# Ledger of designs, part 73: designed miniproteins, single chains

Each design is a single chain, and the fold is of that chain. pLDDT is the mean over its residues in the fold that is shown.

## One batch from the design tools (miniprotein)

Design m2537
Fold by ESMFold2-Fast:
Structure m2537 (fold): chain A 95 residues (1-95)
Amino acid sequence: AAAPALVGVEITTTDGVVHRGELDLSGDAETPDGTKLPMDDAFARVVEQAFRENRTHESIKEVKVSSVLDTEAGKEAAKRLTEKLNEVFAKIAAE
């Protein structure tokens, strides 16, 4: 991918701690099992694992994704990641 799709991720826990980071969604990531995925799919998988594990220790209250750069690619990447995260949360809520 030629254009950077840089998104800001903000995770708020139930104790009020806010964790912030940035992620470039324009590329692919390789998971620990050797599977190559688009970066948004790889990130959603990591969030799913962390959310499942954190439910026994620290609850995630909110996850917010926004475009850091005011670009079309960044906005589309943020929307796609938000849709993937909503799918993950719906799957976890069904358990």
Scores: mean pLDDT 67

Design m2538
Fold by ESMFold2-Fast:
Structure m2538 (fold): chain A 94 residues (1-94)
Amino acid sequence: EVAQLQARVEAAAAQGAELARRAAKAVEAGDMKTAEKYREELIALARASSPQEVDGMARGVGEVAAAEKNEDAVDELAAIRVDLGEIRAQKKAA
């Protein structure tokens, strides 16, 4: 069901972007524990999601990273995108 899959992918992209924004703000505030919590929530969500939903999440995180100007937050978002890419590769290999 193409329309339902597309809606789920867009929802996943929105969730990825929201968690990425929260993680970036935590990094900017120096609250690395809160940043790690949001990163772990995003990773857990990605592990429970379809490969297409993980692709959506990675897009959402990438859009937040492209708008980010704090270098430490950019580095954290880049690390999150690597984690999502590894999860995506594991889902394809399984």
Scores: mean pLDDT 84

Design m2539
Fold by ESMFold2-Fast:
Structure m2539 (fold): chain A 72 residues (1-72)
Amino acid sequence: LTPAQAVNKSANLLIDAGVSDEVASEAVKAAYENRDDPEKAKEAVKEILIKAGVDEKKAEELGKKIAELLEK
């Protein structure tokens, strides 16, 4: 995956999971900014999703997948 493809796939994964475009954009941006630290990227996505009302288990699963997709 190119970085652009990873970003698009991450955003689509969140949108398909029922996350709004606005929240998906913020979560992907946070993960991309922390792409050199997968644990920090995962935690940032998880926190954004939980704050937006996503269930904690679902937020952790999505955060992990997105961190893996965007890992540098």
Scores: mean pLDDT 82

Design m2540
Fold by ESMFold2-Fast:
Structure m2540 (fold): chain A 57 residues (1-57)
Amino acid sequence: SDALIEEIARVTGVSLAQARGMVTLARQLSREVALQYLVTEGRLSEEQARAALDLVA
């Protein structure tokens, strides 16, 4: 939902377009793989990545 994407953008500080991509990845990947991807490729802190994944769960 748009509300979920807006909340992820707010808590992580990324753009709405990036937040939409994060929701798509989090739904397709396991939590472990999504967390690793968001930290290494997404350049988020572990805290930001965990917060985003908790919102998608």
Scores: mean pLDDT 77

Design m2541
Fold by ESMFold2-Fast:
Structure m2541 (fold): chain A 89 residues (1-89)
Amino acid sequence: SEREREAEAVERLARALAEASKDEEVAREVEEAGRRLARAIREGAPEEEIEELEKRFLEAAKKVYEELSEEEKKALEALLKELAAEAEA
């Protein structure tokens, strides 16, 4: 199903971001935000709720990026592009 694929993609992105994080608390925050977003997508939550959870997930992801060196950011971006391509295939 489309919802399941979208939810799985969010979970994969959240895991990649958490693994890239240098701070355990930031890793936990991005995993939690991704998990909440994936659940809302699976349950078919209202679009407004999904949009708010997407915003929170992006805010958590930004915190991960703020911790990373330029080389680590490029490595993470390459991984995220690969995961996005797999989700569209």
Scores: mean pLDDT 81

Design m2542
Fold by ESMFold2-Fast:
Structure m2542 (fold): chain A 98 residues (1-98)
Amino acid sequence: SSELRKAAQLATAAGILVAAAEFLKERDPEAARADLRAAADNLEKALEYAKKSENPEKELYEFLLKLAEEVRRQARELGDEETARRAEEIIEEIRELL
């Protein structure tokens, strides 16, 4: 479905941002925090598109869960409590769908 494709694209974008944040965290912590906030934005949108899909995809939810757990971990390391909280909300919602 179009929704499933959008969810996958947004999840992939979040994964790229998470990888960039890991690289930047000691070099440019402000850029790392910005990338993690953008990753959370993409994950929230990806989850909404996944939920609207006519064919629920367990593998996509598991992928989103792993990315959200990584955003939470890195956000906590960088002291971005708001982004960590947003990631926790995404994790909780996905766990209820699995």
Scores: mean pLDDT 90

Design m2543
Fold by ESMFold2-Fast:
Structure m2543 (fold): chain A 72 residues (1-72)
Amino acid sequence: MIDVSGLSVEEVIDLLMAKIEAENPDLSPEQRAQLRAMATTLFTDLSKTLPKQEAYEETLKALRHAVAYLRA
């Protein structure tokens, strides 16, 4: 498990996208852009109330659910 506590917001978003893209290599550029925008919004909002590590984990979970929706 990667400790994100010492990372910048941009580094956390890059980690989220790297993980989602590795799990879903068939995503279109448009879907990747949509997921990055979602990750940025969710992580920023969650980081206001949650520790950075928990905000990362909750955002990752939400992105995995969003990928299932985009494939429908």
Scores: mean pLDDT 81

Design m2544
Fold by ESMFold2-Fast:
Structure m2544 (fold): chain A 54 residues (1-54)
Amino acid sequence: SILAQTQAQIKEILDQADAEAAALEPTDRAKARQVILEGVGRSIRLVGDSLDAE
């Protein structure tokens, strides 16, 4: 939907701002957080798909 595209665009802008802010903090921490969030997101989707199954 159009809303999903708009939210994705806003998310990218916010992620860029967060990345710039992270330059004032240890970059390793920001990278570790990103990897963890991606892993958790994938795990949640896998569990959701398992529960809803197709």
Scores: mean pLDDT 66

Design m2545
Fold by ESMFold2-Fast:
Structure m2545 (fold): chain A 91 residues (1-91)
Amino acid sequence: MMEQDAENARKAADELAEAIKNATTPVQRTALMFAALSAVVSGDREAAAKLAKAIVENPNATEDDYRLALSIAEQVGDKEVAELARKKLEE
């Protein structure tokens, strides 16, 4: 039961990450970014890191989106995603 619940949570995080990566409007991105922040607040560091990476990989992401992704990555200690977000902010 607990193992199945963890698997379902992982699939949900993967689906949300894909949705963030493909979000084309500011409204879609804002809603998905609130979900990412909820994962950080809940202490799910792996899910938060995946969601932050999806934000920086979105081709329609703005500087505000990259700043949020950087903040999330730094909060969960994901140095790779944090460096990716910083690189996007320098471009």
Scores: mean pLDDT 72

Design m2546
Fold by ESMFold2-Fast:
Structure m2546 (fold): chain A 78 residues (1-78)
Amino acid sequence: APVTEATLTLPKDTTVREFVEQVAAAFGRPVPDLPIEGTVKEILDRGEWRLVEEALGVRIEVLSENDDTITLKVTRLD
């Protein structure tokens, strides 16, 4: 069956680049060129998820956050 949804549990210090690579791999897509630096935690704190969502063609939802990790639901929009 085609994968349309993925749940990822990541260390908070995971880079945006590493996150983008994991999402691209999960959906069988090429890694986009993103002008976004920093960690997943930093993007979450700044609320800058929209640019990542648009570049990947996905929706990102924060399901849970612990001291060390964050769990994200990623849904493909095609």
Scores: mean pLDDT 76

Design m2547
Fold by ESMFold2-Fast:
Structure m2547 (fold): chain A 91 residues (1-91)
Amino acid sequence: SHMAELTREVQLELWEELVKAALEKKRILNEEVAREEFRKFTTPSVEEMIEAMRRAVRVGIENGKATDEEIEKLLKEYEEALKALEEEKAK
């Protein structure tokens, strides 16, 4: 690709895996909505990816019976994973 692709590509790949993992474990996230949200980012930062995840989780709540505690735990796990990816890109 001819854009800032390394940062975006790596973050998007991790984001896709996190969304799939969430759907498998809790079925909280709407994968389609999550993909649509992060596609809006031209140069996704960790903060932008976390915000997109929060939006996807909120949509998932409307279709599931997840508790606020389960959602907060999931968000924290994904935030840590995204930060780890950002550190890997810095190498």
Scores: mean pLDDT 57

Design m2548
Fold by ESMFold2-Fast:
Structure m2548 (fold): chain A 84 residues (1-84)
Amino acid sequence: SPEMREFVVKGLDIVAEEAEKHGDFETAKELRELAQEVKEGKVTIDQAIERLEEIAKRLEKTNPKLAMHVDAVIVGIRALKVSD
């Protein structure tokens, strides 16, 4: 749904800003590129969730606080998808 895509893009942009605040510019770039791919319809919502889960798992080792922000976005997307 368009509302689902907008929610995902907004969540990705928020976490990208958090990554930049933590000095993790590589993760911020990856999240912004994913947001653009979702916005352009190049990536499905399910594919975006899979990529976010990979990013969160990687971040648990290097920045657990940032990983929690990514996990919160995943939980939000999954909750909205069940209600849609």
Scores: mean pLDDT 84

Design m2549
Fold by ESMFold2-Fast:
Structure m2549 (fold): chain A 100 residues (1-100)
Amino acid sequence: SLIDQAGKLIGEAIIILQGERWDALRKGDTDLVNQLQDILNLLGQAGSALAEGDLEKAIEYLERAIEKVDELLEKRPDSGGLERAKRLLEEALELVREEL
């Protein structure tokens, strides 16, 4: 289903962002660690909303997560991981909107 596909894309983005967070932690970039954790929390909420069939809440959490990734990319435009995560989340958002 479109929702199963969206869930898989969110999961892939979570794995990428967890990797970025671990790298930030190793480098002592506390600000980036905290910002990535906020994004990961939003994606966890988006996944839970999808599992519950609350597509409107899933869209809200995905939009907020994408906005926060964009804020990080403005400060870190060379981050391939953040760019990939953003593309996956934007695709997931389109799939959820199509199902709604």
Scores: mean pLDDT 91

Design m2550
Fold by ESMFold2-Fast:
Structure m2550 (fold): chain A 65 residues (1-65)
Amino acid sequence: GSSLSREEILERLEKAEKLAEELEETDPEYAAMIYGQLSKDYESLGLPEKAKEMREKAERLLSTL
C-alpha cells in the first residue's frame, strides 16, 4: 500500500510526466517506459482519460524508434 496521499501521488506523477517530456528527444525509449508506467498509475487511481493520454504518448514514441 502507498503511504503517500492522493495529492502527493498526483504531484509525483505530474513531475514524472515532465521528466518524460524532457527525455523524448535524448532518450525516447526511457521516456516511453515512464509514460507506460504513468498510464498504469493513472488507471489504478481511477483516471482512465489520463491513463489513455500517457499510453498514447508511449505508443507515439515507440512508433518512431
Scores: mean pLDDT 82

Design m2551
Fold by ESMFold2-Fast:
Structure m2551 (fold): chain A 58 residues (1-58)
Amino acid sequence: MDARRQQVVQVMNDFRAGNISNSQLRGFVDQVRNDPNMSAAEKAAAVAAFQNMIRQNR
């Protein structure tokens, strides 16, 4: 659970820094959606934030 939360923050920072691609971020969004160790609220917030970042980079 905590490891996934740390990954979410790290992936957001890496995407902002240009270290990961849109396709990599989309793959991570799918992983977050299917993670049973995250709460529904955490999943919804993370997915919404990632989708917004993808839209801005488009």
Scores: mean pLDDT 75

Design m2552
Fold by ESMFold2-Fast:
Structure m2552 (fold): chain A 64 residues (1-64)
Amino acid sequence: LTAEELSALGREAAARGATEAEAARLLVDMAQKAGPVPEEAVRAGRAAPTGSLAGAALSHGLGI
């Protein structure tokens, strides 16, 4: 998986009006495939608004 693909998936979830919980679950699933950042991705997702969650959390979470 590339950071670009993960970011796009997160943006799609936010655009569809997914809740913070739905977006956090998606980030956890993606993080498990991208690397060991599930806890941090979920935490950032729950703290951030749905729109920012998809871009910011995935971009930062993938760094670990």
Scores: mean pLDDT 55

Design m2553
Fold by ESMFold2-Fast:
Structure m2553 (fold): chain A 81 residues (1-81)
Amino acid sequence: SSVEKEIQNLLGEILEAINAGDVERALALLDELRKLLQKHGLLSPEIEALLDEIRRAIEAGDRARAWAALLELSQQIKRLM
């Protein structure tokens, strides 16, 4: 679906921004992903917790933690679709 493509694209762009150390871009893209998930009723408490964990990791410059949380988020979203 178009929603699946938009989510996949945002996840990829967030990963690229994290890899580049572009904190501002990564956080902006993460907020866009949150809004997209909210629009489609995909914001479970588990998904919200993972989004918060990713945000905290990005803000702390902890790339390994951000990557791990982003991977878990991707897996949780796939279960809902």
Scores: mean pLDDT 87

Design m2554
Fold by ESMFold2-Fast:
Structure m2554 (fold): chain A 69 residues (1-69)
Amino acid sequence: SDLEKAKAILKEKEPELEEEDRRLVREYLAGMSAEEVEARRKAIYEKIKEELIKKGVSEEAANEALKTL
């Protein structure tokens, strides 16, 4: 299913996502506002959604898979 395909892609990108989250945590501790951290996290999720759609995952399945993060 598209959902299983999306989850497989997300699992493959897990180390990259963990590194991005660690970077956001470091920036937050360095003085970035909570609002800016949230905005950047949203931007990361949107980029992942676009990549999933580009890989043939439906927008519906991509949105559902991203909710499991």
Scores: mean pLDDT 79

Design m2555
Fold by ESMFold2-Fast:
Structure m2555 (fold): chain A 94 residues (1-94)
Amino acid sequence: SDTLTAVRGAVESGRSAAERAKKVGNEKTAALLEEGARETARGPADGLDSLRRAQALFIEAGKLSVDIGDREVLNMAVGAAISVVGAEFSLRLE
């Protein structure tokens, strides 16, 4: 389904962003991105509340990335948030 495709994309983006954040020593940002990916993966089973939590976590990770000047992690966090929003819309239309 389109929802599962969007969820998978967000999970992969979130995990990749977390690995990048770990490599540059941004442990707090990495933890937020990993939790966002976990909440996103729960979305198809747990519904909109998990996807909304994932969105908030990715936004917070993006804010931290701006504060520390990590544009690459910022772009990845934004991409993950957009994919989660896509999954939220797809789930609401079902």
Scores: mean pLDDT 83

Design m2556
Fold by ESMFold2-Fast:
Structure m2556 (fold): chain A 77 residues (1-77)
Amino acid sequence: MPLVLPPADFDPADPAQVRAYLVRYAREHLLMDEAAAEWLADAYLSGVVGPPPEGVREEAVRAALAEMERHLARYAP
């Protein structure tokens, strides 16, 4: 499957850009709904995992966070 790529002007040091990209990645690559994608992006950036939205399992959250970390590591200096 095609990998969701960050935009050409993506700055991994800008938390607003990272958040927007993670929401897009969760929605398009992980097939999450908008609320779950926004929650996951916020959890990743804050390092604090609160309770997931209704219907989202903790195991799926951990797997998604690990996948996001692996994906972003490809664009880190």
Scores: mean pLDDT 67

Design m2557
Fold by ESMFold2-Fast:
Structure m2557 (fold): chain A 69 residues (1-69)
Amino acid sequence: SEAERLRAQADATLQQLIDALKQGQDVSELAQQFNQLLDQLATVAPRDEAEAYAIRALRELARAQREAL
């Protein structure tokens, strides 16, 4: 499905974003790409599934940011 494809791309981009944060690299482009994928997922996925994904992604990103400090 389109939602499954977007979720897979978002997962891959999230992993790249986390890795870049841990290495102290500029994340501006990856963050833009990730936000675009979340916006697209919200238009095609059921609301509860899109919310659950966003919560999980935010939690993983927040954890990576804390570990990068």
Scores: mean pLDDT 83

Design m2558
Fold by ESMFold2-Fast:
Structure m2558 (fold): chain A 72 residues (1-72)
Amino acid sequence: SMKEIELKESRKLMVDYFHQVGALLDAEFAALKAATSEAQREAVRAQLDQKLAEVNAEFLAKLKERDEAFKS
C-alpha cells in the first residue's frame, strides 16, 4: 500500500539522519580534543550547532517532500 511505502521511506530518512548526526558528534569530539583554547572550544561548539541546524532542516524538508508526494 502507499502508506507502507511512505513509512518505509520515512524510516530510511530517519536512519540516514541518525548517521549524519553521529558523524557530526564524532567530528566535534575530535575537534574539541584538538582545541588548545577556550575560544577554539567555543567556536567548535558553535559550528556543531550550525551544522546540526542544517542537517535537521534538510531532514525535515526531505520528510515533508516525501509526505507531499504520497498525499497526491
Scores: mean pLDDT 84

Design m2559
Fold by ESMFold2-Fast:
Structure m2559 (fold): chain A 106 residues (1-106)
Amino acid sequence: SKIEEIIKSLGKEFEDYVKKEAKELGLSVDDLLKIIEAELGANGLDPEEVLPLAFELAKKYNIPFLEALGVVAFTARLTGEKTVSLKQAEPEVERLIEQKLLGGKG
């Protein structure tokens, strides 16, 4: 798929990160890619712009890739924009982390 090609183009670190998350979720990589495609399609987001941003957020904040992707999608809906900057997404990631640390047992 085009999304798989983009992930591979971003390097082995990103590819390994996606494989690890799929395993942690009990999914195949193909099933995780379908979830990513559905999230991006539902929000009208460009995979080539959003996937690198979501990966940088996931690495910076040490959160799952799908959670970072969800934050980017939420920020796009909140702003009404299809292009999301790292600076726009960071406050929403910080809120997610604070909620997890203070919000009780998951």
Scores: mean pLDDT 76

Design m2560
Fold by ESMFold2-Fast:
Structure m2560 (fold): chain A 100 residues (1-100)
Amino acid sequence: SKEEILEEIKKLFEQIAASKDLEEVVELLHKIEDLIQEALDTLPKEEAIELLEEVRKLFKEAFAKKLAAEKDPALKERYKEFEELFLKRIDTALEYLKLK
């Protein structure tokens, strides 16, 4: 179910890109984190790596669009913080998976 998890994550990123509410964006990010944890718990190492690399790309694309559309400087700064934190977490997980 790598494809099923990835498809659900893609839909959540589409919702993030369309959202106008910071609280909704945070809730959607938590749902993505839960799906990543499910993938790490259930998928073979190689499939988990592929999923995390794709999620990393999707995250960068979604937040690039979000930052380009956002007019509030304070919200732009919060979105940059979320991007940095999320990418760091994904990169850390990828590093540990590749060491196995």
Scores: mean pLDDT 84

Design m2561
Fold by ESMFold2-Fast:
Structure m2561 (fold): chain A 68 residues (1-68)
Amino acid sequence: GKEFVLESDSTDPEELKAEAEKRYPEIKLSDFTKLPSGFYAAAVLEPPGFAVFGEEGDKSRLIVASAE
C-alpha cells in the first residue's frame, strides 16, 4: 500500500474527496462519516484502504492509506 496526503483550504470533506479523486483517478472513496473526535473517515474502495479528513491549523488535510 501507499500513503498520501492532500491539503486544502476547504473545510468540506466532499470537496477534498472530489479533489483526491481528480488528483489520483484510481482512487474511489465512500461517503465520509463524522467521528466523535471531529475527524471524518471514509473507506477507500479503489485501492482498498481508508481515508481520514481533519482540520489542522488554517487548512484541511485528507490522509489516504491503501491496503497492501
Scores: mean pLDDT 66

Design m2562
Fold by ESMFold2-Fast:
Structure m2562 (fold): chain A 80 residues (1-80)
Amino acid sequence: MSIIEKAEKILEEARKLIEEAVDRFKDPKIAKKLQEKLIKMIDILDELINSKDEAKRKELLKELEEELEKLKKEIKKLEE
């Protein structure tokens, strides 16, 4: 699997988690906060796609993985 394919899967997982959380909580403030996190992840993906340096792409993929973990923790806190 390519770095781009891995990054796309991370964004797809983030989108699904956000959609599920928005539907569950039905809170506009939560929706806005989660959408802002998604926009940040989209910006990282755009930088990754536009990068010609393999090392830079690997670092950006790591940033996406870290942002996904932060998103999961944020959603878990909202459930508690």
Scores: mean pLDDT 84

Design m2563
Fold by ESMFold2-Fast:
Structure m2563 (fold): chain A 89 residues (1-89)
Amino acid sequence: MEDFVRELEAEVEAVLRKAGLDPETARIIASHVAGLVEALIRAGQLDKARDDAVETARFLLKEYGAEEAIPEVEAVIRRHIDRLKAALE
């Protein structure tokens, strides 16, 4: 769990930094998304974690004018959650 959350956070942050967001904003968004995913997984809600994290990332990236990063961030979130789900099934 800890390694999974840290990998997700790091990859989201890297995508946002590559898309031109400043390091602090990228870190805050990545931390928020990863924290939401961790909370929902701890609650046993894997499918909700994926969908809610994608929706939250889409909302935040639109607010910060980084809409071009949305498809890659969504792909990162979906890939990490689906990999975890496959390992548990």
Scores: mean pLDDT 82

Design m2564
Fold by ESMFold2-Fast:
Structure m2564 (fold): chain A 76 residues (1-76)
Amino acid sequence: STKEAYLKKQIERLKKLYEKIENGEDLDVTVPEGKREEAIKLLEEAKNYLLSHTDDPEVKEAIEKVYEAALKKLEE
């Protein structure tokens, strides 16, 4: 299905971002102050959506690590 193809592509991208974080590379995430709260909510919703669609422990760890790093950048 189109949803399955989309999820596979997102998972592959997340795995690559996770590898970058594990290698000590930083995530560049910036938003205007008035949009920070909205961006945080969108990231949390995206994280929960992806977590609800996978049972792979490696994918779950990658999702959690990437989104936690992005959320920390937005909260700073």
Scores: mean pLDDT 70

Design m2565
Fold by ESMFold2-Fast:
Order: sequence, then C-alpha cells, then structure tokens
Structure m2565 (fold): chain A 75 residues (1-75)
Amino acid sequence: SPLQKEIERLEVIIGLFRIALDTERMIRERLEEKYRATGDPRLKAQAEATDAAIRQLEERIAELEERLRQLREKL
C-alpha cells in the first residue's frame, strides 16, 4: 500500500539521519580531545559548530519518528 511504502521510506531516512548523528558526535568528541591537548581556540569553535549540527539532527530525527508513529497508527 502507499502507506506501507511511506513507512518503509521514513524508516530508511531515520536510519540515515542516525548514522549522520553518530558521525557528528564522533567528530565533536575528537575535536574536544584535540582542544584539551592543544588549547587551540579554533578547535573549540569547530566543536561548538558541531554542537549546532548535532542539535539540528536530533530535532529532525524526533520529527521523523513522530511522523512515523502517526503513520503506523493509521496502518
């Protein structure tokens, strides 16, 4: 059904966003580790920029999971 196909598409998209989120978290941790070792303020600024990307990804995942829940209730 069209509804089933939309559910399957959302599940794939959520999975991809979760991979992106995990990747951003790893980058954030690595930047913070380098900042602790060097004290380079540029690394701190890069880590803070990564925090914004992480927040956006978390919000997008939450929105998609809510949409997925609503679609599954109609199934």
Scores: mean pLDDT 89

Design m2566
Fold by ESMFold2-Fast:
Structure m2566 (fold): chain A 76 residues (1-76)
Amino acid sequence: DEAQREAEEKVEAKYRAQAEALQPEIDALGDKMREAYANKDQAKIAELQKQAEPFKALQAKIKAEFEALEKELQAK
């Protein structure tokens, strides 16, 4: 139980610095998305969603590491 918490905390700590470094870019992208939605600019929304792909890839990578960790703990 404690060993599981420590392992999860290490994964979180590993990606926390990356997430914090990306926060200004995420905030700026969020502001642009809100403006595009308010203006119903579908082309701009699609462009901004493509710009968000690297952040989505990072989120998927974090999720995969947590799933791999959970699977290892279930196998033991």
Scores: mean pLDDT 75

Design m2567
Fold by ESMFold2-Fast:
Structure m2567 (fold): chain A 63 residues (1-63)
Amino acid sequence: MGSELDIEKAVVQIAAASLLTDKSLPEEVKEEVRKLLDEAEKAKTREEVEELRKRIKELQAKT
């Protein structure tokens, strides 16, 4: 059974992966999404995951 943190990390990763499938997304935004995925894999605290969730929302707003 995964921790709540593991579940929230998975949600961020799924959202980021979904954005990367959008061919209309600018390359600059795709690079930010790829960096976000890497940071999500390395995130160890709830605060880090919360920051990543805010970033993914900002990227979604740019699309």
Scores: mean pLDDT 76

Design m2568
Fold by ESMFold2-Fast:
Structure m2568 (fold): chain A 65 residues (1-65)
Amino acid sequence: MLPVEEAVGRAGRELAREHPELPDIAIDGAGSRTLIELEAAGVKEISVEEARRRLLETLRRMGVL
Protein backbone atom coordinates (compact mmCIF):
# COMPACT_ATOMS: atom_id res chain seq x y z
CA MET A 1 0.00 0.00 0.00
CA LEU A 2 1.18 3.50 -0.91
CA PRO A 3 -0.11 6.95 0.07
CA VAL A 4 -3.08 7.59 -2.22
CA GLU A 5 -1.39 10.54 -4.00
CA GLU A 6 1.72 8.44 -4.81
CA ALA A 7 -0.33 5.41 -5.97
CA VAL A 8 -2.51 7.57 -8.27
CA GLY A 9 0.62 9.28 -9.65
CA ARG A 10 2.31 5.96 -10.44
CA ALA A 11 -0.87 4.55 -12.03
CA GLY A 12 -1.21 7.69 -14.16
CA ARG A 13 2.37 7.32 -15.44
CA GLU A 14 1.75 3.65 -16.32
CA LEU A 15 -1.46 4.52 -18.20
CA ALA A 16 0.32 7.34 -20.09
CA ARG A 17 2.93 4.82 -21.32
CA GLU A 18 0.26 2.27 -22.36
CA HIS A 19 -2.06 4.84 -23.98
CA PRO A 20 0.15 7.28 -25.92
CA GLU A 21 -3.02 8.29 -27.83
CA LEU A 22 -4.33 9.99 -24.66
CA PRO A 23 -3.09 13.57 -24.07
CA ASP A 24 -1.30 14.17 -20.76
CA ILE A 25 -4.02 16.67 -19.77
CA ALA A 26 -6.66 13.89 -19.90
CA ILE A 27 -4.56 11.56 -17.70
CA ASP A 28 -3.79 14.45 -15.28
CA GLY A 29 -7.46 15.47 -15.13
CA ALA A 30 -8.55 11.88 -14.43
CA GLY A 31 -5.83 11.60 -11.78
CA SER A 32 -6.96 14.77 -9.99
CA ARG A 33 -10.61 13.69 -10.07
CA THR A 34 -9.76 10.19 -8.81
CA LEU A 35 -7.58 11.61 -6.02
CA ILE A 36 -10.36 14.00 -4.88
CA GLU A 37 -12.89 11.12 -4.85
CA LEU A 38 -10.59 8.78 -2.88
CA GLU A 39 -9.67 11.49 -0.35
CA ALA A 40 -13.36 12.43 0.09
CA ALA A 41 -14.04 8.73 0.83
CA GLY A 42 -11.34 8.76 3.55
CA VAL A 43 -8.88 6.58 1.63
CA LYS A 44 -5.31 7.32 2.82
CA GLU A 45 -3.43 4.35 1.31
CA ILE A 46 -4.08 2.26 -1.81
CA SER A 47 -2.22 -0.15 -4.11
CA VAL A 48 -1.00 1.03 -7.53
CA GLU A 49 -3.15 -1.77 -9.04
CA GLU A 50 -6.34 -0.47 -7.36
CA ALA A 51 -5.44 3.18 -8.20
CA ARG A 52 -5.02 2.09 -11.85
CA ARG A 53 -8.46 0.44 -11.81
CA ARG A 54 -10.03 3.64 -10.38
CA LEU A 55 -8.23 5.82 -12.97
CA LEU A 56 -9.57 3.66 -15.81
CA GLU A 57 -13.11 4.03 -14.42
CA THR A 58 -12.64 7.83 -14.26
CA LEU A 59 -11.34 7.97 -17.86
CA ARG A 60 -14.38 5.96 -19.01
CA ARG A 61 -16.77 8.27 -17.10
CA MET A 62 -15.08 11.26 -18.80
CA GLY A 63 -15.72 9.64 -22.20
CA VAL A 64 -11.99 9.64 -23.04
CA LEU A 65 -11.47 5.84 -23.03
Scores: mean pLDDT 83

Design m2569
Fold by ESMFold2-Fast:
Structure m2569 (fold): chain A 85 residues (1-85)
Amino acid sequence: MTEAEKHWEKAFNLLSSSSGEKNYEEALEHVDKFVALGGDINRTDKDGRGLVDATRFVAPGTDPEYADKVREYLLSKGAVPNRPL
């Protein structure tokens, strides 16, 4: 696994399991490192899920503003939302 792929997996896991601001900030740091290493911001997993899609798995009780903030950040990096299949 490449260094870029490690950062993508950490970002995806933090975004999909995050329920607070600190985890979102940590996830964005991994997104930045992934892109800096030449990673494709639109990279998906085996199920066609990208980093934007990970924000849909945010735990109940998470402030929706944090999910929106992360989504806007990803879009600013050139991410394109994938529609659920």
Scores: mean pLDDT 70

Design m2570
Fold by ESMFold2-Fast:
Formats: sequence, structure tokens, C-alpha cells
Structure m2570 (fold): chain A 79 residues (1-79)
Amino acid sequence: SELDEEFAKYDTNGDGTIDREEFKKLLEERAKKSPAVKRGLARYDTDGDGKLSDEEFQRLFDLIDDGSGTINKEEFKIL
């Protein structure tokens, strides 16, 4: 599926998980292509500078990763 293809694109080491750096790249690419994703990210941009700080990004990542430090395919489907 398209979701599986997108996951594989960002799973650059092939370990079946997306790390924080891969996830940041994924969100930046989705925000470029989708106004809805860009607006969603703006909700976590608490300082209003149009970019996520490391702290804002960590907060978003922690909502998804279930404390593992990586995003698996099931967590990715929620995005």
C-alpha cells in the first residue's frame, strides 16, 4: 500500500522502525505536500515561528512512539 511504501522510504536502515531524525524528515515532507499536515504541525509550534523546536518535536514524537524512542508501522498508520 501507499502507507507501506512511505514507511519503507523513511526506514532508511531497514529495521522496521522510524527514528526521530527520519520522522522529522517525514513530517517536513508531508507539510510541503499537504496543507492539512502543515496546519496540524502549526498546533505544536507554540512559539509561532513556523518551525518546530527540538522540544516541540519531542512532544509530538512522544505522543506517537509509546515511549520506545522509535515509531513502528502500527503507530505510523495513525498519522
Scores: mean pLDDT 68

Design m2571
Fold by ESMFold2-Fast:
Structure m2571 (fold): chain A 93 residues (1-93)
Amino acid sequence: MEEVERIVEVFERYMAKLGLEVSEEQRERLLEQLKEASVTDPEVFEKLKKEAEILEEALEKGGIPIYDPETKEYILAYSKEELEAIAEELERR
């Protein structure tokens, strides 16, 4: 239970760094989906927990994490302009 709430809090912090607001309804829906995944797909849930830990560490370092699907790693951006530049580079690949 506590782990599901922690994952949601990390994603909320990430969305806030992107300038996106998460509504109460969106938060409740995400909590419900994660609770369901923890029962139906425990392997996927464990992967999400690890990804949340990586995102949390990146956010604590003051960076905005961006997922690179090519390398399966997170890249840190330190400004919104840098975030947009990295996102454009990844889309161009």
Scores: mean pLDDT 73

Design m2572
Fold by ESMFold2-Fast:
Structure m2572 (fold): chain A 69 residues (1-69)
Amino acid sequence: GKIEQAGGILARRYGVSKEVAIEAVRLAYELIKEKGLSPIEAGDLVAEKLGISREFGVAAAAYAKILLQ
């Protein structure tokens, strides 16, 4: 699906596992859609929860926001 495609692109761009990238996009998507968080707020929470960089978490949240448009 769209989340898996976004995760695949993000994994290639940042040199991270596809599994982690897909989970980051999925979690950010849920936080933005269900809680109304901004991409920066969602990205920060995703980064803390998954133990990834804030830069990567925010990138995942930006992709998730695009998928909600």
Scores: mean pLDDT 85

